# Designed miniproteins, single chains, part 89

Each design is a single chain, and the fold is of that chain. pLDDT is the mean over its residues in the fold that is shown.

## One batch from the design tools (miniprotein)

Design m3106
Fold by ESMFold2-Fast:
Structure m3106 (fold): chain A 65 residues (1-65)
Amino acid sequence: SAALRAAVASFDTDGDGVISTAELAAVLRSLGMPVRPGLSMPELLALLRKMGLNPTSEELAEAFA
């Protein structure tokens, strides 16, 4: 969870401690990552693993609650 929270914090453009899937998709696009509208949990997990992160479904739920 620490690695995912650090990544989410780095991508939190609002600074409110909450990141939406739309904001995350925008950040991934800014990194040159191909993302689709309606980014799903499996697609997000695949992208994060490609970046060297290993989040659980619980960590994603906490970060995006």
Scores: mean pLDDT 56

Design m3107
Fold by ESMFold2-Fast:
Structure m3107 (fold): chain A 89 residues (1-89)
Amino acid sequence: KVSDEEALENALASLEAAEENLREAEEAVKKGDVRSAAIHASAAGVHVIAAEIYASLISDEEARREILERVERLRKRIEEIEKKIDEVE
């Protein structure tokens, strides 16, 4: 049994981890470190998936929607990093 509060806390923690990994990926892109950028972008993706799974356990539709909107924004940022990586090689 997971409470809505626990599901929300876990979703928020996963989103925070994804945001931190995206920051590292964006910094790596600026330095031309394609390998580090790819690793951190992939890690951010894993955390975004975890946040989406936890969001599915939230029964409050408004709270779940807010988490899913943040997930969508982070996915778009990951796609932008992946495009920049592809442009380098």
Scores: mean pLDDT 85

Design m3108
Fold by ESMFold2-Fast:
Structure m3108 (fold): chain A 99 residues (1-99)
Amino acid sequence: STEELKLRVQQTLGVSRIAASVLSRSASPEEQKALQELIDLYTETEARVNAAKTKEEIEKIIQETIQQLQKLQQQHSQLPDFVKLVQQTIKALQQILEE
């Protein structure tokens, strides 16, 4: 259902946001900036998913978010912990699309 899909996406993004927040506590200023961009993207994606009315709209939002995450990964490729977190989020979102 659309409701179940929303909950799965929200849970996935929530876990990823907590992980980003934990990582930021001991991060360099460069890493903190990258992590803030990531947290902002998660927050925006959650708002878009909450506003979506159909499963197709949610799937499109997830696909666009994966593309944005891939760009952030390339932009900050020198930050290994950041890259690992982004890759984990991409994988989790891809798994949701396969259901």
Scores: mean pLDDT 89

Design m3109
Fold by ESMFold2-Fast:
Structure m3109 (fold): chain A 84 residues (1-84)
Amino acid sequence: LVPMPEEVTEEMNRGAMELIKLIDSADLSPEEMAKAIGLVLRFIGDSYDLVDRNKEASVEELVELVRKRFEETREEIEELIKES
C-alpha cells in the first residue's frame, strides 16, 4: 500500500469512527450489523485505493476524495438501516 499522508489517515479514521457510531446507534440484527461493518471495511479499502490511484493529487484533494467516499458509504448504511 502507498503511504497515506497524515491528514488523509485522520480523515479516513474519523469517517470510519462516525460510521461505526451510526451503526452502533441503530437497532440492527447481527446479520445487518455484519453487512454494515462490511461497508465500513470497504470504505477503508476504497480510501487506500483512492490514495494509490491519485498519487499526484494534493493532500487537500485526497482528503476531499475520502470525504466523498465517506458520504457515499454513509448513504449506503442509512439505506440499510431504513430497510431494517
Scores: mean pLDDT 82

Design m3110
Fold by ESMFold2-Fast:
Structure m3110 (fold): chain A 63 residues (1-63)
Amino acid sequence: MLKPVSDAELEELRRKYGIRVSPATLRKTLEQFFKGEISLDEAAERLGVSRSTLTELAKELLE
């Protein structure tokens, strides 16, 4: 149940959570994670964040 996310929202999330990958990489990683294609650990590793940081980001997108 992922809400559509704009490029502006992705850039805000990158700045808020200290994500260093491009907005396109962030979008792709989140889509793969929510589809169940990759684990929480793999998604966090790809984004360079902790599991807890990714969990908070995911909650923000689902709420």
Scores: mean pLDDT 77

Design m3111
Fold by ESMFold2-Fast:
Structure m3111 (fold): chain A 81 residues (1-81)
Amino acid sequence: MYSYSSGTLVLEHSHSGRERVEFPDRPSTDDPEVKELGDRARELGRKLGGSGVPVGEQPSVEEMKEQLKQVIEALEESLKR
């Protein structure tokens, strides 16, 4: 059972600890941008050896976009160093 495709993505960050992001698995129905950001976050999380755990409340689509962007930026910064 893996939680990268839907639910909550939990990332372990060296500076802040753990980050949780909830995202839907809806590539063409609601918002393709959310799907693309979700895929990117999953790929970066996998490279960092993170795992997904389903937990927490589901934010709105707009809030998910912002959370995913922040997660992607944090993961990319972690990979730089």
Scores: mean pLDDT 51

Design m3112
Fold by ESMFold2-Fast:
Formats: sequence, structure tokens, C-alpha cells
Structure m3112 (fold): chain A 72 residues (1-72)
Amino acid sequence: MEEELRKELEEKRREVSREVAASLILIGTLINIELGTATKEELEEALEAGKDVKTEGGKKLLEKVKEEYEKL
């Protein structure tokens, strides 16, 4: 039907996929921090991945990782 609608749905799917991927990286990093296995390199990678988060929850996860990184 409308090419604009198809493009919008495709962009939405890509955004959701990016948000999920970034959020999983942040959550995994926070788990590693809690287990005492997180490295400075892992924290830096998580911060880079987390810059793409758009949800309030994702931003909270990013802030938590950033706080732990600043303690190093």
C-alpha cells in the first residue's frame, strides 16, 4: 500500500532491535559488575553500545554502568 508506512515500520523494527541489543549489553555488564567479573574494557564497550538507548529504562541502565565506570 503506502511505501512511507512500510519504511516507517522497517525503521521501527531496526530501532527496537538496536534498543534490545544495547539494553542486553548493559544488563549483561551490570550482572558482571554484581558478580565481580566486569573489566574496565567491558564497561567501556557497554557505554559505547548504550549511547543508542532511547527508553527511560535503557537510560537508567546506561547511567548505572557509567557510575560504575567512574569508580574505576
Scores: mean pLDDT 78

Design m3113
Fold by ESMFold2-Fast:
Structure m3113 (fold): chain A 66 residues (1-66)
Amino acid sequence: MVTDAEITAAVADIYLALGKMLLERYNDPEGAAVDFEKAAELYRQAGDTVGAEHAEKLLEEARKKI
């Protein structure tokens, strides 16, 4: 069974992965920041505080490169 929280966390994982690709491989910190911000929001909605904190740290890192 898949819950709304499980789906939300899975979508957050996708945004986190896209943000990492944009930041590390495509050197697009602005695009990465947008994806990390979305990931953090979705992790918080799913109740994944660890995922949200991780995404927020990556968001700060990306914003420092803009």
Scores: mean pLDDT 82

Design m3114
Fold by ESMFold2-Fast:
Structure m3114 (fold): chain A 85 residues (1-85)
Amino acid sequence: SHMEELQRKLEEIEEEYKKKKAEVDAFYTSMQELRDKYIEALKKKGLPDEEIERLKKQMDSFIDNVKALREKKIEEEYKKKLEEL
């Protein structure tokens, strides 16, 4: 039936959305771990605390911006697929 096909398509859209959101969350966690390792390496090299804090803020801003852009794209794609139902 058309209702069963519509329900299946909705479930596929919801599952794809959840998967893509989980991938962005995994990316964010991975980038934070890489940031932490990089900061630890800089500390071991004896960089000044002020310089380390500046670089950390720049890296955090970049990571947050990439996450936000990826989430925006996922939300836009999700809405488009729902509208096409």
Scores: mean pLDDT 88

Design m3115
Fold by ESMFold2-Fast:
Structure m3115 (fold): chain A 77 residues (1-77)
Amino acid sequence: SVEGARDLAESARRLGEEIGAVGYFMSAGALEAAADVVRKSKDAEEAVELLRRAAEEMRRKGIELYNKILNDALLKQ
């Protein structure tokens, strides 16, 4: 359901924030996997789209945090 997809996206977002870069990438992968499972139902197209957008958001946040950590490490060498 769309509500279930929203709740899952919100939980994944919170987990990503709590764990950091690895958490964001893990959350993105979980949301993409959930979207693939839900995609089997025609009634689920809206839920799939919502989960895909949430996965892209988590991936982007993971890349941003990863780049910050990497740049900090490189500047110390």
Scores: mean pLDDT 74

Design m3116
Fold by ESMFold2-Fast:
Structure m3116 (fold): chain A 64 residues (1-64)
Amino acid sequence: MSEEERKVARLVAHVLAAIGAELEGDYDTAIKHYREALKIAREMGDEETAKLFEQRIKELESKK
């Protein structure tokens, strides 16, 4: 598996964990996982995906 493929796999894992936390109402855990996914998106130079995670983090912070 390439390093890029490993980054995508880690990003997806964090997004799935964040969604699971959101469904349980655990916004702190969801934000932590979206922050990790955001770091990976930035490392990959994927600015569009990074912006989506930034927007989602902001929305979840408003629910705390």
Scores: mean pLDDT 85

Design m3117
Fold by ESMFold2-Fast:
Structure m3117 (fold): chain A 87 residues (1-87)
Amino acid sequence: MSEEVKEFKKNVETLLNHLKGKLSDEQLANAVVWEFEEFVKENPDLSEEEIEELIEAARELMEKYLGKEVAEKTKEKMKKVVEEIKK
């Protein structure tokens, strides 16, 4: 796992720990997607493999904190962000 993937994972864990119980599951999913979009924009040299690792790391954290359904919805939203950035 690259340093960038480790940093992103830590950022998502911090966000989920801080906001869990303060936001709805949908609002938390949207916050994680926003963090992912900003991280990708701040790190333009990320490979496609590293971007896929970011998506999977966020999905695993979302599953751990909020369950599989929210995790899969979050993954689909992050994939859409990658598609929009590549345009």
Scores: mean pLDDT 82

Design m3118
Fold by ESMFold2-Fast:
Structure m3118 (fold): chain A 74 residues (1-74)
Amino acid sequence: STVPFLDLPAEEAVEKIEEVLKQFGYELDEELREELIKLVEEVQAAGKTSLPPLVFTGNRARDLALQLLNLALK
């Protein structure tokens, strides 16, 4: 059975996003990984069912990672 994304430890949730990014040919750098872990922890701690409004910066790996995270929370 599939565990809900928000019930995963933040590091494991981000690892799942990293695996998807690798399938699209993108690499997750350490800075972006830490940003995503912190964002997942903040969402989990707040008991939120959605991310705050996403700001796309033109970094393709980061923008795709945020979109994948938002879809996983749905």
Scores: mean pLDDT 71

Design m3119
Fold by ESMFold2-Fast:
Structure m3119 (fold): chain A 75 residues (1-75)
Amino acid sequence: MSREEAAAGLRQALAAVEASGSPGGGISALGHMAKHSTDPEVRELLEEALREIQRERTAAASRRALTKVLDALEG
């Protein structure tokens, strides 16, 4: 998976979290993307975001974690 594909998936996951008010969409999307990422830097960012969401397990934590990874991939 490319950085552009990862960013697109993160935007979709963020929209799903905002629409549902649930962290579940972000958790599922990050896990899938980390498994299919071939870039070790992208995979590490995705895995770190997943750990952050799993620690708090709230929609707010999911939005923050997804936004941080998205900013890092687009920066």
Scores: mean pLDDT 76

Design m3120
Fold by ESMFold2-Fast:
Structure m3120 (fold): chain A 70 residues (1-70)
Amino acid sequence: AASAAALARARALVRAFLRRHPEEAEWFLTASDEEVGAAIEALTGLTLSPEQAAELAAFARAEARRVLAE
């Protein structure tokens, strides 16, 4: 499981990724929590618990919706 500091870093990286790649935002809205969690693990090198994966997936979906609304 990732530390609180690592989760804060993961959120910052997700936000930066979606700002650079707004074309990827729709994928985050259609993907499962497990799929989003696996993508964030691949991007960050972190190992996430199922609860952490769900939390980061919810965060990523909120950021994706924000990007698509802009």
Scores: mean pLDDT 81

Design m3121
Fold by ESMFold2-Fast:
Structure m3121 (fold): chain A 63 residues (1-63)
Amino acid sequence: SHDDIMRGQQLVEEGERLYKEGKKILDTATTLKQILYGIGLVLRGMGLMFEGGLLRGEPAPSL
C-alpha cells in the first residue's frame, strides 16, 4: 500500500543515517568499546534499510 511505501522510505532514510554514523565511528575508533558501538549502528542501519525495502516490495539488496 501507499502507507507501507512511505513507512518503508522513512525506515530506509533512518537506516542510511545510522549506517553512515556507524561508519564514521569505525573510521576513528581506537578502543574496543568504540568499535562495538560503531558495528552496532552499522548492523541496526542495515536492518532498517532491509525492513524498509521489504515494505516497499523491493528485492533484498546485494552486499
Scores: mean pLDDT 84

Design m3122
Fold by ESMFold2-Fast:
Structure m3122 (fold): chain A 66 residues (1-66)
Amino acid sequence: CQDRVKSLLNFMKGSKPPASPPAPIRGVPQALSQRLYEDYHLNQEAIQIIVDMSKCSIEDILAALS
């Protein structure tokens, strides 16, 4: 599961942060969304895609970022 998350992150990460920080996303902790925004430069929509497409738990996604 973590390998799938890492592949998606590598595919979707940006070279610069989005213009706006992500708003709170249903089912996604703020700590996770903020980390993805700051470290991988993902917007709200990209974060939701990673959560949906990875088919992983939030805990597995956080572990993949470690």
Scores: mean pLDDT 74

Design m3123
Fold by ESMFold2-Fast:
Structure m3123 (fold): chain A 68 residues (1-68)
Amino acid sequence: SREEARAQRNAALEQLVAILQESAAAHPGDPDAQAAATRARVEAWAAENGLSPEVVALLLRMVDAFAA
């Protein structure tokens, strides 16, 4: 449903923010390492939580845009 999709998206965005903060703390001053760590953690979290392909693709595009 729309509400289920919204809840899944919001949870994914909250997790992305947490992962970005963790990656920044682990790799200060290294945007490439931060982006690589963020991508790996997002993919692992998505696989563990059964995220829809559309949500995963959106999150990975955001990580790639940040890394560019």
Scores: mean pLDDT 76

Design m3124
Fold by ESMFold2-Fast:
Structure m3124 (fold): chain A 65 residues (1-65)
Amino acid sequence: VIISKATLEKILDKLKENNDFFKNKSIQDLIDELKEKGFIEEEGTDYTISKIALDILKDALELLE
């Protein structure tokens, strides 16, 4: 699944507000760690996201609303 950089950054911002583990890392550090773990890959100006990361996003989407 393809996700825009802006959408991913907004989701990570919400996660940083609600999770102490994420507060100590920049959004860029979180993106880099997700790439190292194979959860996301660069696809031009967007990202391709794994199904495992999609499940995390589904939980985060309830907080975004």
Scores: mean pLDDT 68

Design m3125
Fold by ESMFold2-Fast:
Structure m3125 (fold): chain A 83 residues (1-83)
Amino acid sequence: KFVLSEELINTLTAMLILLRPDMSEEEARELAERMGNGELPELAPFASALLLLGAELLSFKFGVPITSVKSLEEIKRLLAEAL
């Protein structure tokens, strides 16, 4: 029983959209929540890799810790600016 924080779920959702722009925000959010609540344990390493990549992008471009970003819209904006 381990559940990712809302900030981490939002970051994972944004990274899924970035990696798979063919996914809707709703589909990406659902997948991120399922990965984050332990429903998809086989994808846990993938979720970890996406979170690390998101943290590197935010930290490298803006010096912002992944856990300090509160909303999906803010994370999406920052990632778009990083591109």
Scores: mean pLDDT 69

Design m3126
Fold by ESMFold2-Fast:
Structure m3126 (fold): chain A 85 residues (1-85)
Amino acid sequence: MLREELRQLGLEALRKAGLPTDVDDRVLIMVGAVLAEVSREQLRTELGLDDMEVSAIRFLQEAYRKGRVTIEQILRAAQSVVSLK
């Protein structure tokens, strides 16, 4: 299942970066979705994310690919998005 695969990817990425792993599963899924470069369509249809969440993840995907953000910054962004819901 996509959600579980992304949750595990996010968890492993945080663990390897020495970051806290005791976070909401939605945060882990968002971190995983950034790193796995999940498509806009899958973010909307399979993860049920709204336009704001999709846009944030897509922005972070490009920034991470270009080396402009760290995994810690992605974690903080995901926590902020989840806290608004």
Scores: mean pLDDT 85

Design m3127
Fold by ESMFold2-Fast:
Structure m3127 (fold): chain A 73 residues (1-73)
Amino acid sequence: SGKLEQLANDFNDLDSKAQNLTSQAKTLDNEALRNPEKRGELLAEADKLRQQAQQARQQADQLRKQMWELLKS
């Protein structure tokens, strides 16, 4: 149904967003290893990106639960 397709698309968007944010955070972690002068700043930015990724994953999990309920119906 259209509802399942909409939820699946929204889930994929949030999952992709979370993966991209996590990858960006890893890049900043690697930069922090190479740049002692900017380490605190880079690690703080990486932490913010991980928090955003966690929020996106939480939203994606909620959509996954909604999809599961529709599939059981």
Scores: mean pLDDT 89

Design m3128
Fold by ESMFold2-Fast:
Structure m3128 (fold): chain A 77 residues (1-77)
Amino acid sequence: SGSGLTEEHLEAMVEDVKELAKEYDLSEEEIREIAEEALRLYVELAATGTVSSEELGKTLVDFVLEKAKEKQEEKLK
C-alpha cells in the first residue's frame, strides 16, 4: 500500500539524506521525515515520465538540502 515502495528504498534514502544534510543539526526523526518526503517526490516525478535520471537526482539533492535548512531554521526560529 501507500506509494508502492519497499522499506529498503526508504532506508537507502535515509542514508543519502544523512550524508547530504550532515552539516545540519538534525535528529534521526527529522532525517527520516526528509527521506520520506524525498521518496514521495521521486515517485511523483518518476510517474510523469518527463524527468531524466540525472535531472531527478539533482532535483532530489536540492530538495533534501532545502528541507534540511528549513527544519533547522524552524527549530532555531
Scores: mean pLDDT 76

Design m3129
Fold by ESMFold2-Fast:
Structure m3129 (fold): chain A 71 residues (1-71)
Amino acid sequence: MEEARELLEREGASEGAFELLDLVEREGTPQAAIAKKLGVPLELIRKLEEGDESPELREILLKAQEWALAA
């Protein structure tokens, strides 16, 4: 966590990336952090990682990307 945050600072990562690191530290996994931030069930995030290409999961992925890239 600490080293990853320092790397993101060095690379000029977005505020959303730092927020994700904080949530991962608190929730224990990146999947749980994203689910909490987007307000969706953890199960949907896991399905995205399994390569499910349903329209609903694609929309969640776009929202996660938008959040991570937000200034």
Scores: mean pLDDT 64

Design m3130
Fold by ESMFold2-Fast:
Structure m3130 (fold): chain A 73 residues (1-73)
Amino acid sequence: SIEEEALKLAKTVVPKDAKYLGSLWDPDYVYDGGELKAELVHSFPTPKGTGYLVEVYDAETKKGVGLFLFQAP
């Protein structure tokens, strides 16, 4: 699914030991098989280490497709 492809890409811009916590998905996004890109938009301290917020977007249209939240030690 497009959500699985987006999650795989989001994982490339966070530490290897980061754990996926959840996402906010754009239900109106129509995927046409084009290239997706991921960008780390925020990092913040947590009691267990560092949280990471990643945006995945369509490379052609520049439209955001989802935000993905991760936690690392």
Scores: mean pLDDT 79

Design m3131
Fold by ESMFold2-Fast:
Structure m3131 (fold): chain A 83 residues (1-83)
Amino acid sequence: SEAEEYAEKAKEKGKKGDHKGAGEYGVLAGRASGKEYGEIGGGAGEGMALIGAAVGEVGGDPKGGAEIAGKAAENAAKGKMKI
């Protein structure tokens, strides 16, 4: 999935010491998670958005990463507020 692809790219960038690139892909993973998993599982969307926020923090833009990931998680949760 797009969210998984962005999460893997974030990990690769982090391993190479590109913390800004890792943060950017982490944020994209959070946003894509909300879009792809919002109707299937709010919990899965929230988990990926949290990963995006954490990677954004490592990338040096913790506020931007957390904000975008938080919006993705909220959108996902609105579709699946149960369990």
Scores: mean pLDDT 57

Design m3132
Fold by ESMFold2-Fast:
Structure m3132 (fold): chain A 72 residues (1-72)
Amino acid sequence: MKPPKLSEEEYNEAVEIAKELVKDAAPSEREEVLERIKEKLLEKFPELKKYSEQVQTDIAEMLYNTALSELA
């Protein structure tokens, strides 16, 4: 899935952040990992704060799914 709000460089950094969080977490911690990805994403790319919580969550889920796919 293409990143709708991030450049290629920003997307690559975001995927690396998601991979770090996914590697250290159990599958039962999915919701916790998603919230942590969202937190770190907004800290690293504060411009995303102007978008709705739903958009922020959708980006975090996209990154989570990409990280899982690349770690498989």
Scores: mean pLDDT 75

Design m3133
Fold by ESMFold2-Fast:
Structure m3133 (fold): chain A 77 residues (1-77)
Amino acid sequence: AEEKIKELVEKAKKADKEERLKLADELAKLGKETGKEEETMKLIDEILEPDRREEAAKVFKLSDEEVDKIVAETRAL
């Protein structure tokens, strides 16, 4: 069971963004089956971190209004 988790993690490191999402889903399922749900969730977060950072930057770029609001609230107090 632990070996499968390691294999999925290593595969995700070499995978593209779309394959990482599929591998993250497989890790979540394996975590439930092996009782290592917390461990696999942590690994999923680590695997998806670069992609999530890219999407967050894209969302901030698309949400200039919300960025301006946050800046205004920060300057106000």
Scores: mean pLDDT 70

Design m3134
Fold by ESMFold2-Fast:
Structure m3134 (fold): chain A 85 residues (1-85)
Amino acid sequence: MLEKLAQQLLDVQKQLQEVQDMIKNNAPFSDIVSKLNQVIQQANDLLKEVDEALKKKPSKEFEYIKAEVQKILKEAQALLDQVKA
């Protein structure tokens, strides 16, 4: 479980970085919004999985993953708000 959630965190972080690179490279607005919505959805799904894991087995590692996912959601939402203007 922990390894799966950690891998999902890395995957979501990589996708957020991809969105940041797309913005820097002036990618089409529709592509940026689409990818950003995908990142937000994946982060929300991961947050739900982490919350379920924490209920079954509280751990500092799961709490760390949760905190990082929440940061990703905040950053992704801020970027979405900027590009939707």
Scores: mean pLDDT 84

Design m3135
Fold by ESMFold2-Fast:
Structure m3135 (fold): chain A 93 residues (1-93)
Amino acid sequence: MEKLKKELEEAEKAGDKKKVAEYLARIGDEYFKQGKYHLALRYYLEALKIYEELGDKEGVARLYENLGRVAKAMGMELAAELLYKKAKELREK
């Protein structure tokens, strides 16, 4: 975790938005593994925002899948279904 946060800070200083989104998503993954779903959600949403700004449809689709996993783990089955559907739709275009 410490290494990922340091790499995030370096990417932010460099203005590398794609790397910032990648490190935010990886920090979200670490919190998800720890069962810290609210923290995972926050980091995934920040990464999603950046991928949307960049027009990275594959990045956006991956984040919708990650958000769906968080929603499912938190018992939000309808939200998880919607998020997985959004990810599939993005990959069809």
Scores: mean pLDDT 85

Design m3136
Fold by ESMFold2-Fast:
Structure m3136 (fold): chain A 72 residues (1-72)
Amino acid sequence: MIKKIVIRGNGEVTVIYEDGSTEKVLAGDIKFKGYKSFSELKVGEIVTVEIKGKEYKMKVIKEGETIELEVI
C-alpha cells in the first residue's frame, strides 16, 4: 500500500510504499480532488488523492520547496 508521496517543484512525484519501495510519477498523473494543482496544498489539510485509479485519504505534512503527504 502507499505510505507517502513527495512532490517537487519541478512536478516530479515520488510514491513511497509501506515496504520501502519507491516509484516516480509526474504530478499530472496524480489527481487531487478539490484542487487544481499541488501548489494549493497547505500543511494540515486532508486531501483525497487518486493514484493509478485508486483513492487515498492523505494529510499534507510539509509544504514549500517540496510538498509531502502521508496516507491516513
Scores: mean pLDDT 77

Design m3137
Fold by ESMFold2-Fast:
Structure m3137 (fold): chain A 67 residues (1-67)
Amino acid sequence: MLVVIALKDFTAVDENAKPIPFKKGEKIKVDPSSIRESPDGEELYFKSLETNKTYVVPVSAVKVEEV
């Protein structure tokens, strides 16, 4: 199962440009087929399996882990 883990506190945006706060250590179950990097490599896009929403996060603020 693939999870995205917050490495620090940060604010993400969802598919409607709504700010979503994340706390260090939060884990999000993600659809593995949804994971995409931005063309500049600075942002990661993924779909949450729990909320069914797409989030955009800074690559430096998260870790992707298979569990």
Scores: mean pLDDT 82

Design m3138
Fold by ESMFold2-Fast:
Structure m3138 (fold): chain A 97 residues (1-97)
Amino acid sequence: MEDELRELIERLLEAQREGAEAVRAGSDEAEIEELRREIARLAAEIAALAGVLDPATIRRGAADLAAALDTPAARALNEAVLRVAEPFVEELREARE
């Protein structure tokens, strides 16, 4: 489980970095939408694997995040993923050096 969570979190951090860079660079809207969908998918997988949210909330939150909607389900998914990822963020940062 820890190794699976680590892999998903590492992929999420990379997708978020690519998304932020694409927005700053004024990239194609289609590219930004694809990255947003990938981020939502990874967030849903992390929350499901960690067992931190009801499956219905995960499905709704992921759909809302992919559509760039600020909903209670999207916020709940983001908050849950941040809590799960926090212990791994520093470890992954150190491992990339």
Scores: mean pLDDT 79

Design m3139
Fold by ESMFold2-Fast:
Structure m3139 (fold): chain A 100 residues (1-100)
Amino acid sequence: MKPLDIWKDIPSKEEIIARAVALIDGVISKIEEMKKQGKPEEVIKNIAKGAFDSVKIVADYLGEEELKKLAEEYIKNIDSMTVDEIIEKLRELRKKLEEA
């Protein structure tokens, strides 16, 4: 695989959305596994912040201002959220990405 081809072949909107949805699905699975392993809530929240920030970047790139604002709001409020609320918010962002 040529590294230069990655920069020349900009993914379609559909491919970008599919990658973001796959990222969210992977993060949800990882958070659920970490919860089962008794990992600290702070570690789970840091992973979720990374996922929300990735959604924010994708939304900004796609011109989806409402989705970007929603992701920014979840990042700001994450410290007041439970792990179950974080999973619910990730699923909400996933649904919004599929609707974009």
Scores: mean pLDDT 80

Design m3140
Fold by ESMFold2-Fast:
Structure m3140 (fold): chain A 78 residues (1-78)
Amino acid sequence: MERVERLLAEFEKLSDEGIEALKNGDYEKFKEIDRKMQEVLDELGREIRRLTPEEQARVEQKLSDILKKSAEKIAEIK
């Protein structure tokens, strides 16, 4: 779980950085961050397959919470 929790934390950090780039109109930086987020999601997907169903449910809930929070922040930009 430690590696998965670290990946979730990195995804949340990248999400926040991406929102800040969008807020500043830095679309080039946003594209770089989006690529890094895809890399984290790919690794997270590989690690999730090694977890129990109960652990997978916890990770999915945490990821959902991060995405919901990110969507709310994006909606406030414009």
Scores: mean pLDDT 80

Design m3141
Fold by ESMFold2-Fast:
Structure m3141 (fold): chain A 88 residues (1-88)
Amino acid sequence: MVADGGDMLEALKRARERAGEAVSDEAAQAAGGGALYEAGLVPKPGVKGASAEEAALLAEYAREAGKELGMSEEEIETIVRGIRSAAA
């Protein structure tokens, strides 16, 4: 199934803004790429670039943002799986 890319991108943006300086640009890009791949929006997973702690933080904020946006639990779990897949 294809997730709504607009809501997913907004959830990822909010997660990045909430994480702020706690997450590197490399970790944010890796996590975003992983989420896009799990959602079927890009053909390949990105390179790993997030620590386990950075991926967990981004996944938590993405889950909160997805709930705020009214995303389904399935869509939220797709994002979370993608973000976690970016962890080294």
Scores: mean pLDDT 75

